# Designed miniproteins, single chains, part 29

Each design is a single chain, and the fold is of that chain. pLDDT is the mean over its residues in the fold that is shown.

## One batch from the design tools (miniprotein)

Design m981
Fold by ESMFold2-Fast:
Structure m981 (fold): chain A 68 residues (1-68)
Amino acid sequence: MEKERALEKLKELEELAKEAEEKKDYGLAESIRNAIEGIKKLIEKGKYKEAEEKAEETIKLARKELEK
């Protein structure tokens, strides 16, 4: 269950990265993609709760930046 939540948050981050690219905010898109790579490494290590928490924080930050 924890792994499934982390994977769903990864999908949301990938969508936010595409939205940032569409808005030509390439810096934000790169930051989101770097976070995705870090989260994938946590998932690979079985740290699903940490992956979910990091994904949630990144989603919140990305949404706030996209609203500017």
Scores: mean pLDDT 82

Design m982
Fold by ESMFold2-Fast:
Structure m982 (fold): chain A 120 residues (1-120)
Amino acid sequence: MEEVRELRRRAKEELERAAAALVEALRHAELSPKETAELIGMILLLIGNALELEIEAPSEEALLETLRSIKRAAEEIARRVEELLAKATDPEVRAALRRAVEELRRAVELLEEAIRILEE
């Protein structure tokens, strides 16, 4: 259980770093209202999922379900960020979005490891 706790803590930190990178992109980007709303939505979803990783689950099954849910959310957000990265022309915005994708992928790997341990 200590290993799962450490993986959850590290995954939370990576989700928080991804959210911070998206905030940085938002500060520098000349985005449409639609793209701005999408970025804000992704930031809020990442913060919400990071907070859920801090909450003690009532059972191992509930913890597994939470980890799987957060992993799927992180994968979906990574895909959306990659889509925004493909459209971005500003080097600072591109760097921030690329960092967010890398941090989200690390969060997914940590969550997959935690899920694997709990399924054993």
Scores: mean pLDDT 86

Design m983
Fold by ESMFold2-Fast:
Structure m983 (fold): chain A 90 residues (1-90)
Amino acid sequence: TKGQQIGDKAVKYGDEASKGDIDKAKKAIKYAMKAVSLGQIKQAGEAIGKAAEGFARAGKVDEARRMARQAKKMGQTKQAQRAIRVADKS
């Protein structure tokens, strides 16, 4: 239950971050790391992938690619691919 709440919060910040908000992307990563420690790997990966898209939209291409690789390792291939596509266009 507590892990699920932290995972939901990470994903919510990730959704807000995916539009290019670096502050929200940093919050998404912080809550995603906490979600990992609570066993919420799928939600953490989704949040990290969405944060990667946000970094890409904000022009932080190297950080975006690094976070996208982490999201893919956590099983979130579609979120990772989306972030990489945004990075490749920027």
Scores: mean pLDDT 85

Design m984
Fold by ESMFold2-Fast:
Structure m984 (fold): chain A 86 residues (1-86)
Amino acid sequence: DEKKLLALAQALRSLAHLIRAGYEKDEEEARERGVKGARDVASFAKSLGLEDAAKGAEQAADIGRTEGPEEAARRVEELAEELERS
């Protein structure tokens, strides 16, 4: 289902945006939103059999806390680009 892969790529791009907007402000509520977004994207990726993409989405939220929001967002965008080129 090409539509499902494109939907996942869009969800990953949305997650990257949430990570940048939320974690850049360094607010607790913003961090919680990023984690929830990562879990939702990971669940969707798992439903498509894309376990590596799901794991990457969950890890991006943790990277945002340790390395900063730009690095986390960049990695999530990388996953989206891979799906769009498939």
Scores: mean pLDDT 71

Design m985
Fold by ESMFold2-Fast:
Structure m985 (fold): chain A 120 residues (1-120)
Amino acid sequence: SLEEEAIELIKKAEEAETVEEAAEVARKALELVRRAIEEKASAEVIYRAVQATAYALKQLALLKEEAGGDKEKIKEILDRVQENMDKIQDLIDNKAPKEEILKAAEEFLKEAERLLKELE
């Protein structure tokens, strides 16, 4: 299931020890977000896919910082990832219409793809 795949990717994100491993997990999690949107999955599944992507991007950013990346730029990326994840969580907690959750997930997907490119 998409939910089981998302949970596995969250664990892989936490276990990633290299920039390359974290980036690969982020790409797989982004594909899972895309699939969840296309299949019009439940809010819970959408959130798990978003969470997997956010965790992978955060791990990638932290590994980039340790490798001598721009700390200020990395902090900005981490803050944007957290803000986007929080927006989707708020929509779910407030029982927003599925269409609004899907739109927020689509916006998250576009922003997360941009953030991954900035971290590569």
Scores: mean pLDDT 85

Design m986
Fold by ESMFold2-Fast:
Structure m986 (fold): chain A 71 residues (1-71)
Amino acid sequence: MTDEELKELTDKWKALVREELARLGSPAEADFIAFIEAGTAKALANKDKQEDILKETFAETQARLAALAAA
């Protein structure tokens, strides 16, 4: 995956997270975006583990969204 492809993927994740948080009426947008940005930066710095870092970041983001939806 190129750095550009990785940024496009994570930008799509940020857009989906923003839509879902707006739908839920949650004020947690800044925290979610900061988490995705941190995961993206870590993946860009660690190309050998890039897929594992992205998978972990995605799984944690999904878990946090599910917890908010259940509340």
Scores: mean pLDDT 80

Design m987
Fold by ESMFold2-Fast:
Structure m987 (fold): chain A 86 residues (1-86)
Amino acid sequence: SLAEKAQRILELVREQLEWLREVHARNQEAFDRMLSTQSPEIQALIKEYVATDDEEKREEIIREITVKLLMKQYGISEAEARKLLG
């Protein structure tokens, strides 16, 4: 059940970042406003995501954001969060 929830969060993060990349391209002010609601650590990762043209780097950032969200939401360790994602 927790592994299934982790995979759903991973898919949601992917969709949200793809949408944010489109927002960044079309409306910088809207992007900056949305970004400002996130923690500094997540902001840095989102900025890297929208700046890169490397698909492997984008997938790495998606996984890293998902790990941080799982740790915060479920109070689990980084090692446990990474195991849930495979």
Scores: mean pLDDT 88

Design m988
Fold by ESMFold2-Fast:
Structure m988 (fold): chain A 85 residues (1-85)
Amino acid sequence: MDKQNKALAEKALSGNDNLFVQFVIGSYLRVTKGKKKYEEVEKAVEENLEKLKEELKPVLELYVKGKISQVDLENAIVKIVEKYL
C-alpha cells in the first residue's frame, strides 16, 4: 500500500470537502490519463458532491483499512464519477 495515497484517502474521509474533491479528481485524471478536462471533472464532482460521498466513502474506508487494493479503489472512483459526466 502506498503510504502517501493512504494518508490522502484518510484526509478525504476527515469531513473536509475540498480534500475529498481533490482526491477524487486527482484519482480520476491519473487513471483516465486526462481523457476529460480538469474543469469538466471538477464541475461534475462539485455538483454531485453528496452523492459521491455516499457512494465513495464506504470504498475509501475499505481501502484505508487495507481490505481493497489501490487499483480497486481507482476503478470504483472512475466508474462512479463517470455516472455524473
Scores: mean pLDDT 81

Design m989
Fold by ESMFold2-Fast:
Structure m989 (fold): chain A 99 residues (1-99)
Amino acid sequence: SDKFLQEVQDLIMEAAERLVEVGVPRELVEKLASDITIAILIGLNLNMSKEEIINQIKRIVERFLEEARALGLTDEQLAEVKRILDEFIKKVEEILKKS
């Protein structure tokens, strides 16, 4: 639904701003936001389970953390990035449960 997509987009934007503040390159953050948005849209279109959609987001996040590490983010920056994204995933799970 339009409301669900707007609520998820607001969460993506909030997480993206926080990731840039931590020092993640904007281009990598924009790619993450796009990958998550596409995964959700495809998952909804294919009538995937909420659990399957969340598992796809988790895989995207794992790849993003590997890319961030390869770009030279510190262990402290990576820990904060993981904290932000774990919080994001929990919020998306709660919205999906209500839909």
Scores: mean pLDDT 87

Design m990
Fold by ESMFold2-Fast:
Structure m990 (fold): chain A 86 residues (1-86)
Amino acid sequence: EYKIAIDPRADLELLRNLARFYKHKADLADEETAKIYYRNALSLVAQALALAGGDPALIEELRKAMNGTVEEQKAAVDRGLAALDA
């Protein structure tokens, strides 16, 4: 088994960049493929926010959005990324 996050600061930067990558892929994809990429982005954003000491209520909202509509997933990714950039 691999341990990916040894340094929380370095891991936060990596997770944020990967989340942006998946969001970009989702924005260009068809609806079904976009749902998969947005789920990946949401997972990464939720992990990044947890490492940054972000709002637990927002993190929970992002987790719930993973199983929502593509519109809900996209809105949640945008909100989570905005919180990481604040």
Scores: mean pLDDT 79

Design m991
Fold by ESMFold2-Fast:
Structure m991 (fold): chain A 65 residues (1-65)
Amino acid sequence: NLERALRLAELAAKMAEQGRTDEAELLGKQAAELARQSGVDEAAELAAQGKYKEAARTLREAIEA
């Protein structure tokens, strides 16, 4: 679940970088849901706020811990 949340957050960040805001929001919402299900509430909140890079970093740290 954490690895899937990370992939979605990274993809959301990439879509946002390209100006694809609607796709970024959809992917970010999915990342937030998976992050919350995995107990990483901080990453879920960041993704919900559109802070996809920060969400991805938080998820990566959780995986490495």
Scores: mean pLDDT 83

Design m992
Fold by ESMFold2-Fast:
Structure m992 (fold): chain A 88 residues (1-88)
Amino acid sequence: SEKEERFLELVREAREKIYLAWYYLHVKNDKEKAKQYVEEAKRLIDEAERLLGDDMTPEQRAVLDALRKAVEKIEKGELPDVIYIPPV
């Protein structure tokens, strides 16, 4: 469906922002850019959750929960358990 296609697009974009936040925080030591990408990732995750709402599958919810966990670890200055490298 168009909603599922948009959900996957939002998840992909959120993963890209999480990777950039990690990269700027841990490779470039640029806390301000890292914070910007964290905020962008949060907005994309919230949009994905609102898009599907109560129609969200357990698998889709697990994906959003994993993305939120990665964001929280980056905000704490910790490395996430998984580095979200965007597919080429």
Scores: mean pLDDT 82

Design m993
Fold by ESMFold2-Fast:
Structure m993 (fold): chain A 83 residues (1-83)
Amino acid sequence: SAEEMAEHGREVGEREGRLLAEELGKTRPLSEEERELIVESYAEVLEEAGRLLALGKEVPSNEELVRRARERFEEGLRKLREE
């Protein structure tokens, strides 16, 4: 189902986000909240990609998916700084 494909995409996104957060954390100290923002941003983007795939719709390129995930966590970091 579309929801099953979305859930699978979310799982992949969470895994990729955790790997990126770990890698970035080695170079730049990250708070737990910042790590969560990176993970959730990847999870949300890949969840939507999985849903689109299941519905037979156009799925963005890998480059576009990475760009969207990056924009999402950069927005989250900005909001975190404003609070």
Scores: mean pLDDT 83

Design m994
Fold by ESMFold2-Fast:
Structure m994 (fold): chain A 81 residues (1-81)
Amino acid sequence: MIPEIRFPKLAEPPTPEQQRTLGRTAVHEFREWLKENPDASEEEIEELIEQIVAALRAAGVAEEYIERTREEMLKVAKELE
């Protein structure tokens, strides 16, 4: 099942360090979910990536850090092919 991912709202203005840390947390949670769901479909993986991206945006993460997090999640997904 696709989990509901949530992150704490960042202080404004958010620091680069806070945004990087939240992105790394997102990648870690994504990697752990893939380990628990090794037979996840491509559609389920894409849905989870979009949920994580939406959660990061809601937390106040800038698009630059969201894009880097998306790229890292895609790399992790390819490692499990």
Scores: mean pLDDT 77

Design m995
Fold by ESMFold2-Fast:
Structure m995 (fold): chain A 78 residues (1-78)
Amino acid sequence: GSPRTVTVTVEAKDAKTGKKIKYEATVTLSGDRGEALQAAARAAGELMEKVYKDTGNRKDAEKVQAEAGAQFEAQIAA
């Protein structure tokens, strides 16, 4: 396949301070669509866990996973 790097940017709010924090997730995609989708899902899940650990905001962490996943899927579909 043609490997490419995709980066997505999302924001979450810290539960204690109310501060918005910007997060980035990067994934390297192969030409195989199935492998690319699995790599994207893994990256989105890892980002969710990091956001929740950093912010204590579970709702925003789950939102970030959905937003990052959707952005990765759009880039894979292009």
Scores: mean pLDDT 80

Design m996
Fold by ESMFold2-Fast:
Structure m996 (fold): chain A 95 residues (1-95)
Amino acid sequence: MSKKVATLVGRMIRLVGSIEDEEDPQRRDALQQILSLLTDAVRYIDQGDVDSARQKLDQAEQLLAQNKDLLSPQDIADINTMLDIIREFIDKQES
């Protein structure tokens, strides 16, 4: 069992809390969309669908880049950590 799985779950829980506490509807919407895409990517990895997981990860990265100036540095750091961990899981399944 990887320390990275615990880190990913912890950052997802933190992001859910950030969304619930977010008062700005534009930031909340962006965070919800990113979380949805990351959740879909993890689900596809669990199902063995690496191609769909990669597509969802790419969409999450694009959405983060588009909203970079809108999001807090902490939310950006947490999302980037989740992106890196999910990308590593995809890479290991293709190896």
Scores: mean pLDDT 84

Design m997
Fold by ESMFold2-Fast:
Structure m997 (fold): chain A 90 residues (1-90)
Amino acid sequence: SSEIQEQLIEAASRLVVKLQKAGILEGQTSPEELAAQIRALSAEEQEQFRRTLTGLAQGILDGLGLEDLPEEEKEELRKLAQEVLELLAK
């Protein structure tokens, strides 16, 4: 549904921005700019994006690349990753 899609875009945007701030992903993107970019994707690009998000969220839950982060930041990233995976499982 469009409601679940919008929730996914918002959760994904928050996750990516937190990963950029933590130095795990390169770039400095605002959540609003990233959400707009995701909404502009074609159907094929949307499917590729969902696959990329699934791998990224699973990696976070496995602790990959998080070893040097404070526990509070790890917990926030794990919560966002879990939210993204739940929305992807619609």
Scores: mean pLDDT 80

Design m998
Fold by ESMFold2-Fast:
Structure m998 (fold): chain A 69 residues (1-69)
Amino acid sequence: MEELRERARELVDRAAELGNKSKDIDLQVEATLLLIQAVVTLHLPMSPEEAERVIERLEKQLDELEKKL
């Protein structure tokens, strides 16, 4: 779980940075939604397996959004 928590915190930081650097409103909205999902994942009572799948999905979504910068 600790490794997953660190990955989720990194997602929060990266999503916030993407939102702050982007001038595109759609990209800012996508970054903000990803930030919210990462924060929610840190606080939801879910299995480690489910948390890992959610975090991996969010990491892939963030990578795709960063490519659009």
Scores: mean pLDDT 75

Design m999
Fold by ESMFold2-Fast:
Structure m999 (fold): chain A 90 residues (1-90)
Amino acid sequence: MLSDEELQLKILESATETIANEGDDSSEDLLKTLERLADFIEPSDPESAKRIRELVEQAKKADKEKRKELLVEARRVLFETMQKLIEKSL
């Protein structure tokens, strides 16, 4: 059976791939996903988690075009942080 840690890593891999390759940059579902993933990475990288939360909060208040730009930046920060987390866990 897969350990809980192995399951968490697979979830992170799937989420990172989805954020990088799929999704709607203006979607409310993307905002919720980014917030949840920021919570998950906070113990490992609190600076990146804070940055993602700040970008998501700004995106919620922004117009459609600015929201897309902020979400692209949040996805980049998240992607880089998750790559580090996966590599550290291997």
Scores: mean pLDDT 68

Design m1000
Fold by ESMFold2-Fast:
Structure m1000 (fold): chain A 73 residues (1-73)
Amino acid sequence: SSLRKELADLGKQLNDAIASGSDDDEIRRLQGRMARVHARYYESLGTPEALQRAEQARQIARQNGLSEEELNE
């Protein structure tokens, strides 16, 4: 699925950023974007347990600096 590929691509970008010594803001932004993809994935499953995990992932994205507008893209 496109979400699985996006998650894999972001995970690689995060690992590359950490390995290359990128700044903390870039690493936080990548973690936030990864959490957003997790939220979308869990929302797509539609079970009560998945929707709870989706909300937890959205909260992680907010903690990593994503705006509400970015979360709803």
Scores: mean pLDDT 84

Design m1001
Fold by ESMFold2-Fast:
Structure m1001 (fold): chain A 62 residues (1-62)
Amino acid sequence: DEAARAGEEMEARFEAAVAEALASGEITAEELTPERIAEGRARARRLGELHTRARREGRSLE
């Protein structure tokens, strides 16, 4: 559940970062293929889950 929440938070951050980059002109809509966006979201979710596990172990030890 904590891992799932962290994954959702990372997905939200990814979407916000993409929106900001588009608004600032750092990237164009043509560079954001649906496939690339899906891969980015999946990666962000996985990172959130991994971070949650690492923090849980760290807090258990110190």
Scores: mean pLDDT 71

Design m1002
Fold by ESMFold2-Fast:
Structure m1002 (fold): chain A 74 residues (1-74)
Amino acid sequence: MEFATPEAEAAYQEGLAAFEAGDYERAIEHFKRALVLEPSLVEAALGALRAALRLGLISEDEFREKAARLLAQQ
């Protein structure tokens, strides 16, 4: 994957690292930063949704709906 900016790539990678560490709140922050820099980065949006699901901030139904909408934008 090629990112529009180095900052978007760094934010996305920091989000992945936080998610792997189980720090879902921090993962959401980094994925949101990546999306501010590159709104079309579906992978960052999906990462934020997965982290929110792990934290219980959204339901499984909300996750499916939002994920389907993101995939439709591709």
Scores: mean pLDDT 79

Design m1003
Fold by ESMFold2-Fast:
Structure m1003 (fold): chain A 87 residues (1-87)
Amino acid sequence: SLKEKAEEYIKKAEELMKKPHTPEVDREIARYLSKAAELAFQVGDIELLERVLELAEKYLKKHPDSPALQATLEAIREALERLRRRE
C-alpha cells in the first residue's frame, strides 16, 4: 500500500540520520522524507505527515545548515496545510 511505502521511506530516512552529517546524506534524507510526505498526502494521513514533519524538524534542529532539509520542511508544512483544508 502507499502507506506502507511511506513508512519504508521514513525508515530509510531514519537510518540515514544515524550516519555522519554530509550534504549528500542530507539530500538523501530530504528525498526520502519528501517521498514519504507525498504518499502520506495522497492517502490523507495527517498523523503520518505530522510524523514526517517531526523527523525533518528534529534533524534540522541538530543541523540547521541543511538547505535541502529546510526546503523539504517547508514542503511538508504546505502539504499539511492543504490536507487540513480537506473535509
Scores: mean pLDDT 85

Design m1004
Fold by ESMFold2-Fast:
Structure m1004 (fold): chain A 100 residues (1-100)
Amino acid sequence: MEEEIDADIAEALAILSVAVTAIYVRKHFGEKAADAVRAIGPEVAEFARQLAREHGVEYASREALRIANEIYEIAKKYGNDTEGIVKAARELIERRRAEA
């Protein structure tokens, strides 16, 4: 179905966006912070799929990129507090889900 293809595209773009963010986080803040960002990747991908089904692939792709950028700022703020990174990223996703 076309909705599932759009969801697959949004998931792939979300995975790529989080992966790129994790590489920059590793470069600037270290491996532990990058591991925390990678751990949240599946949750960002699933949220992107949900957004694509409701609002279309262009909207979902833009929101996935925005979330990835916000996760970089979370990693910058929390640094070596990997639990803080994961918690703040999950709170960001839940907030965005409530607004969608």
Scores: mean pLDDT 87

Design m1005
Fold by ESMFold2-Fast:
Structure m1005 (fold): chain A 80 residues (1-80)
Amino acid sequence: MEKRFEEVMEKLRELVRELLENPDLSPEEAQERVTEITALVVEAQRLVDESGSEELRRRFEELEREVAGVLARLLERLAA
């Protein structure tokens, strides 16, 4: 498996863990986290698309579902 994909996936998991531990972020902090998560998601999507791997796509989709709830909360805070 591409090492960069694993690094991106691990960073996304770290951000999710961080946000679960500290869910009440300021709008400024939420904006920073949205930017970080969005960039990593885009990179992971690009790596999956370039690989053509069903396994990488499945793993990414699983993590994306986990991230979706966290990202939704961050976007809600950013909109305030």
Scores: mean pLDDT 76

Design m1006
Fold by ESMFold2-Fast:
Structure m1006 (fold): chain A 58 residues (1-58)
Amino acid sequence: MSDAELIRTVVANVRSDPEAARAAVAALSETGRRGVRAIIASGVLSPEDAARLRGWLA
C-alpha cells in the first residue's frame, strides 16, 4: 500500500474506525509520517483527532 493510500485511510478513519487508522499509521514510512504531521499542523483536524494522531505518531 502506498503512503498516499495510507494517509487517506488515516484521515478517513481516525474518527469512524480508530483501529484501522492506527494500523495505517504504523504502516507509514518516515515520509508518510511527515505528511500526517503536516496535516495536523495545518489545523484542518479537530483538536481530539489531532491529539489522537499525535499519540500514534509518537
Scores: mean pLDDT 80

Design m1007
Fold by ESMFold2-Fast:
Structure m1007 (fold): chain A 92 residues (1-92)
Amino acid sequence: DLERQVQEVRELLTKLGRTELGELVAEYGRALEELRRALEEGDWAAVLEQAERLVELLDRILEISPEEDRETLERMRATAERIAEEARRKLE
């Protein structure tokens, strides 16, 4: 699922360029790479921090997104929420 999200971010960045939306998606992509590193390291506190940041960025992105990208972005948000919930469970 995260590998698919990385690919979806790359496709969106190619499409959006250096627009305000493109800058937000680029920041989301950076947070997603930090999340991937935290998961590989088993750092659940960092996973939670980055997953919550992804949700916050996606809320901002969704406010200004074209309609055609909304379904993809909403799926990405749901995935970030699920990862945050899992990290909270791991941290106990």
Scores: mean pLDDT 80

Design m1008
Fold by ESMFold2-Fast:
Structure m1008 (fold): chain A 71 residues (1-71)
Amino acid sequence: MITEEEKKELQARLKELGIEVDLSDVKTPAELIGKVRDYLYKEKKLTPEEMQKVLEEVDRIIAEIERRRAA
């Protein structure tokens, strides 16, 4: 599960990418990715190709946080 501290870090980094989503109810990386995808398609109206590039950056951020938990 994602902690409150990790959610704040993720939300700050997502905001730098122009993604403003509420992560308060998110508990897993899968739920976070789902919210980001919905935001990009619905609010930003990005193409699948543009969305994939943004999701690669989001996945990198999530992987950094997961690596810190696994260590």
Scores: mean pLDDT 75

Design m1009
Fold by ESMFold2-Fast:
Structure m1009 (fold): chain A 84 residues (1-84)
Amino acid sequence: SAAAALVARLRARVAEIVAAVRAGDLARAQALLEEMAREVAEAVLTESYARIPDPAELARARALAPALIEETRRHGLAELLANA
């Protein structure tokens, strides 16, 4: 499934982040973490869209996605993942 494929990619990403941290490359680790946070935010929004039965409401929610992903990257999910 798409969800299983995402989980597999995120596990590989975590391994890359750990390797970068162990190598002392904190800039690379941060960039990889931000990329992972964006992928998770996109997956969560996709699952949320599946829960919206009204096509007009769904279209409105999708139109907001780029702004929500960017805000999540800067403050929400990205900050949470950085502190995990």
Scores: mean pLDDT 69

Design m1010
Fold by ESMFold2-Fast:
Structure m1010 (fold): chain A 106 residues (1-106)
Amino acid sequence: SEKKVEEFREGAVTDLNSAKDNALEAMKIIGDEELGKKIAETLDDAAENVRSGKDLREASEKARKAALELIKAVEKDGSRRAAELASGAAINAIGASVNAELAERL
């Protein structure tokens, strides 16, 4: 169903945007705003791939990579708030990864 594919793509874009916002805030708290920008750019690239319907598998891989980089960055910082934001961002990025894969399979 075209409507179901559209719903999965919209869900993925929403999750990627939420992941980006949380990642930027987490990286600002730990003082690594440059890494935050790089992670945000990776998530923006993933969202563009989802919106265009091109390379949904690559979008999924980019989202997973961003989640891993974010978790590794906050593991070096003892900030609970940064860890909570990073965990939320990682959950959203993985959710987007799943939605992108489902959109590709339909």
Scores: mean pLDDT 82

Design m1011
Fold by ESMFold2-Fast:
Structure m1011 (fold): chain A 100 residues (1-100)
Amino acid sequence: MKALLEETLAALKEYIAALQRLAELVENGDLAAGRALSAELRPWGARFMALVAAVEDRFGEELVKKLTLEALKEFLKENPNAPKELLEQYKQLEEEVKKL
């Protein structure tokens, strides 16, 4: 995989793992740690979105959709209590990727 794609995938995996940690902290009632991690994640989210835009510009929307589908799949696997809207978005995106 090209360096930009590898960096984007690594950033996405770190971001998803951090969101999972945030969910665990909130579920365990550690709201102070949850708020602190949420604040830390804002720059990570911004960096991830900038990398996604760069990948989309260079490699097209198809690759961005495939990376998003894989990330969402992993997130849902680790977070069975995720909102039903995320599951519906995953199913729709999976259907779109199958047509590519």
Scores: mean pLDDT 68

Design m1012
Fold by ESMFold2-Fast:
Structure m1012 (fold): chain A 94 residues (1-94)
Amino acid sequence: SLLEEVKAKIKEWAAQQKELIKAHDKAGLVAATQALSDEVTPLAEQLNQEELEELAEALKPLFAELLETYLEENPDLSEEEKKKLEERIKELKE
């Protein structure tokens, strides 16, 4: 299904993002995110509201893991930035 295709592409992107975060490759992070956006946006526009809601729920744990990885790999972040990331991770897990 189109929904499963979009989910698979985003899972692959998330795995790549995790490795790029660990490598501290900011240019790679931006480029990979832009490439994903360009590829999945026209596909997501074909999904109905129910499929978009299912996609959003499926993405929450992936985004939480990416934010956790970013927090772990960037110990020099300000206390304010760390708190905002921790609050966002909490929201994504609930």
Scores: mean pLDDT 85

Design m1013
Fold by ESMFold2-Fast:
Structure m1013 (fold): chain A 66 residues (1-66)
Amino acid sequence: GALDKAAVLAHMLTGLSREQSEEAARIALDNKENVEVAAQLLMERFGMDRETAMLVAKTAANTVAF
């Protein structure tokens, strides 16, 4: 599903563990309507830089579009 695809992509983009990638994907998908909010939460929770957090957030949003 979208969560599994987003988690795999998050893992590839960040190198986070499976469990952390699933949590990151869930945060991004739960906030898919506001990429800035998703990125801020990813930065706070996982210590991602802004560029990586924005990429994860945008990638997750795209998994539910197509």
Scores: mean pLDDT 81

Design m1014
Fold by ESMFold2-Fast:
Structure m1014 (fold): chain A 65 residues (1-65)
Amino acid sequence: MDELKQQIDDMRDLFLSIEKNEKARKVFTDLMDQAKKYLDQGDITMAQQLVYQAYIDSVLTAEKS
């Protein structure tokens, strides 16, 4: 579980190093934080879905900004 949380943090840090749109960064961070909460509950499937959604929603947010 700790390794999966570290992977989420690493993915977030990498994304935020590239993405400079503040709204997209906020959407991505919020969804990644939710994914970590689901990992704490043992819900790996929901955590993976939220990680996928973070990338989709952040791209759509950056496009509309």
Scores: mean pLDDT 82

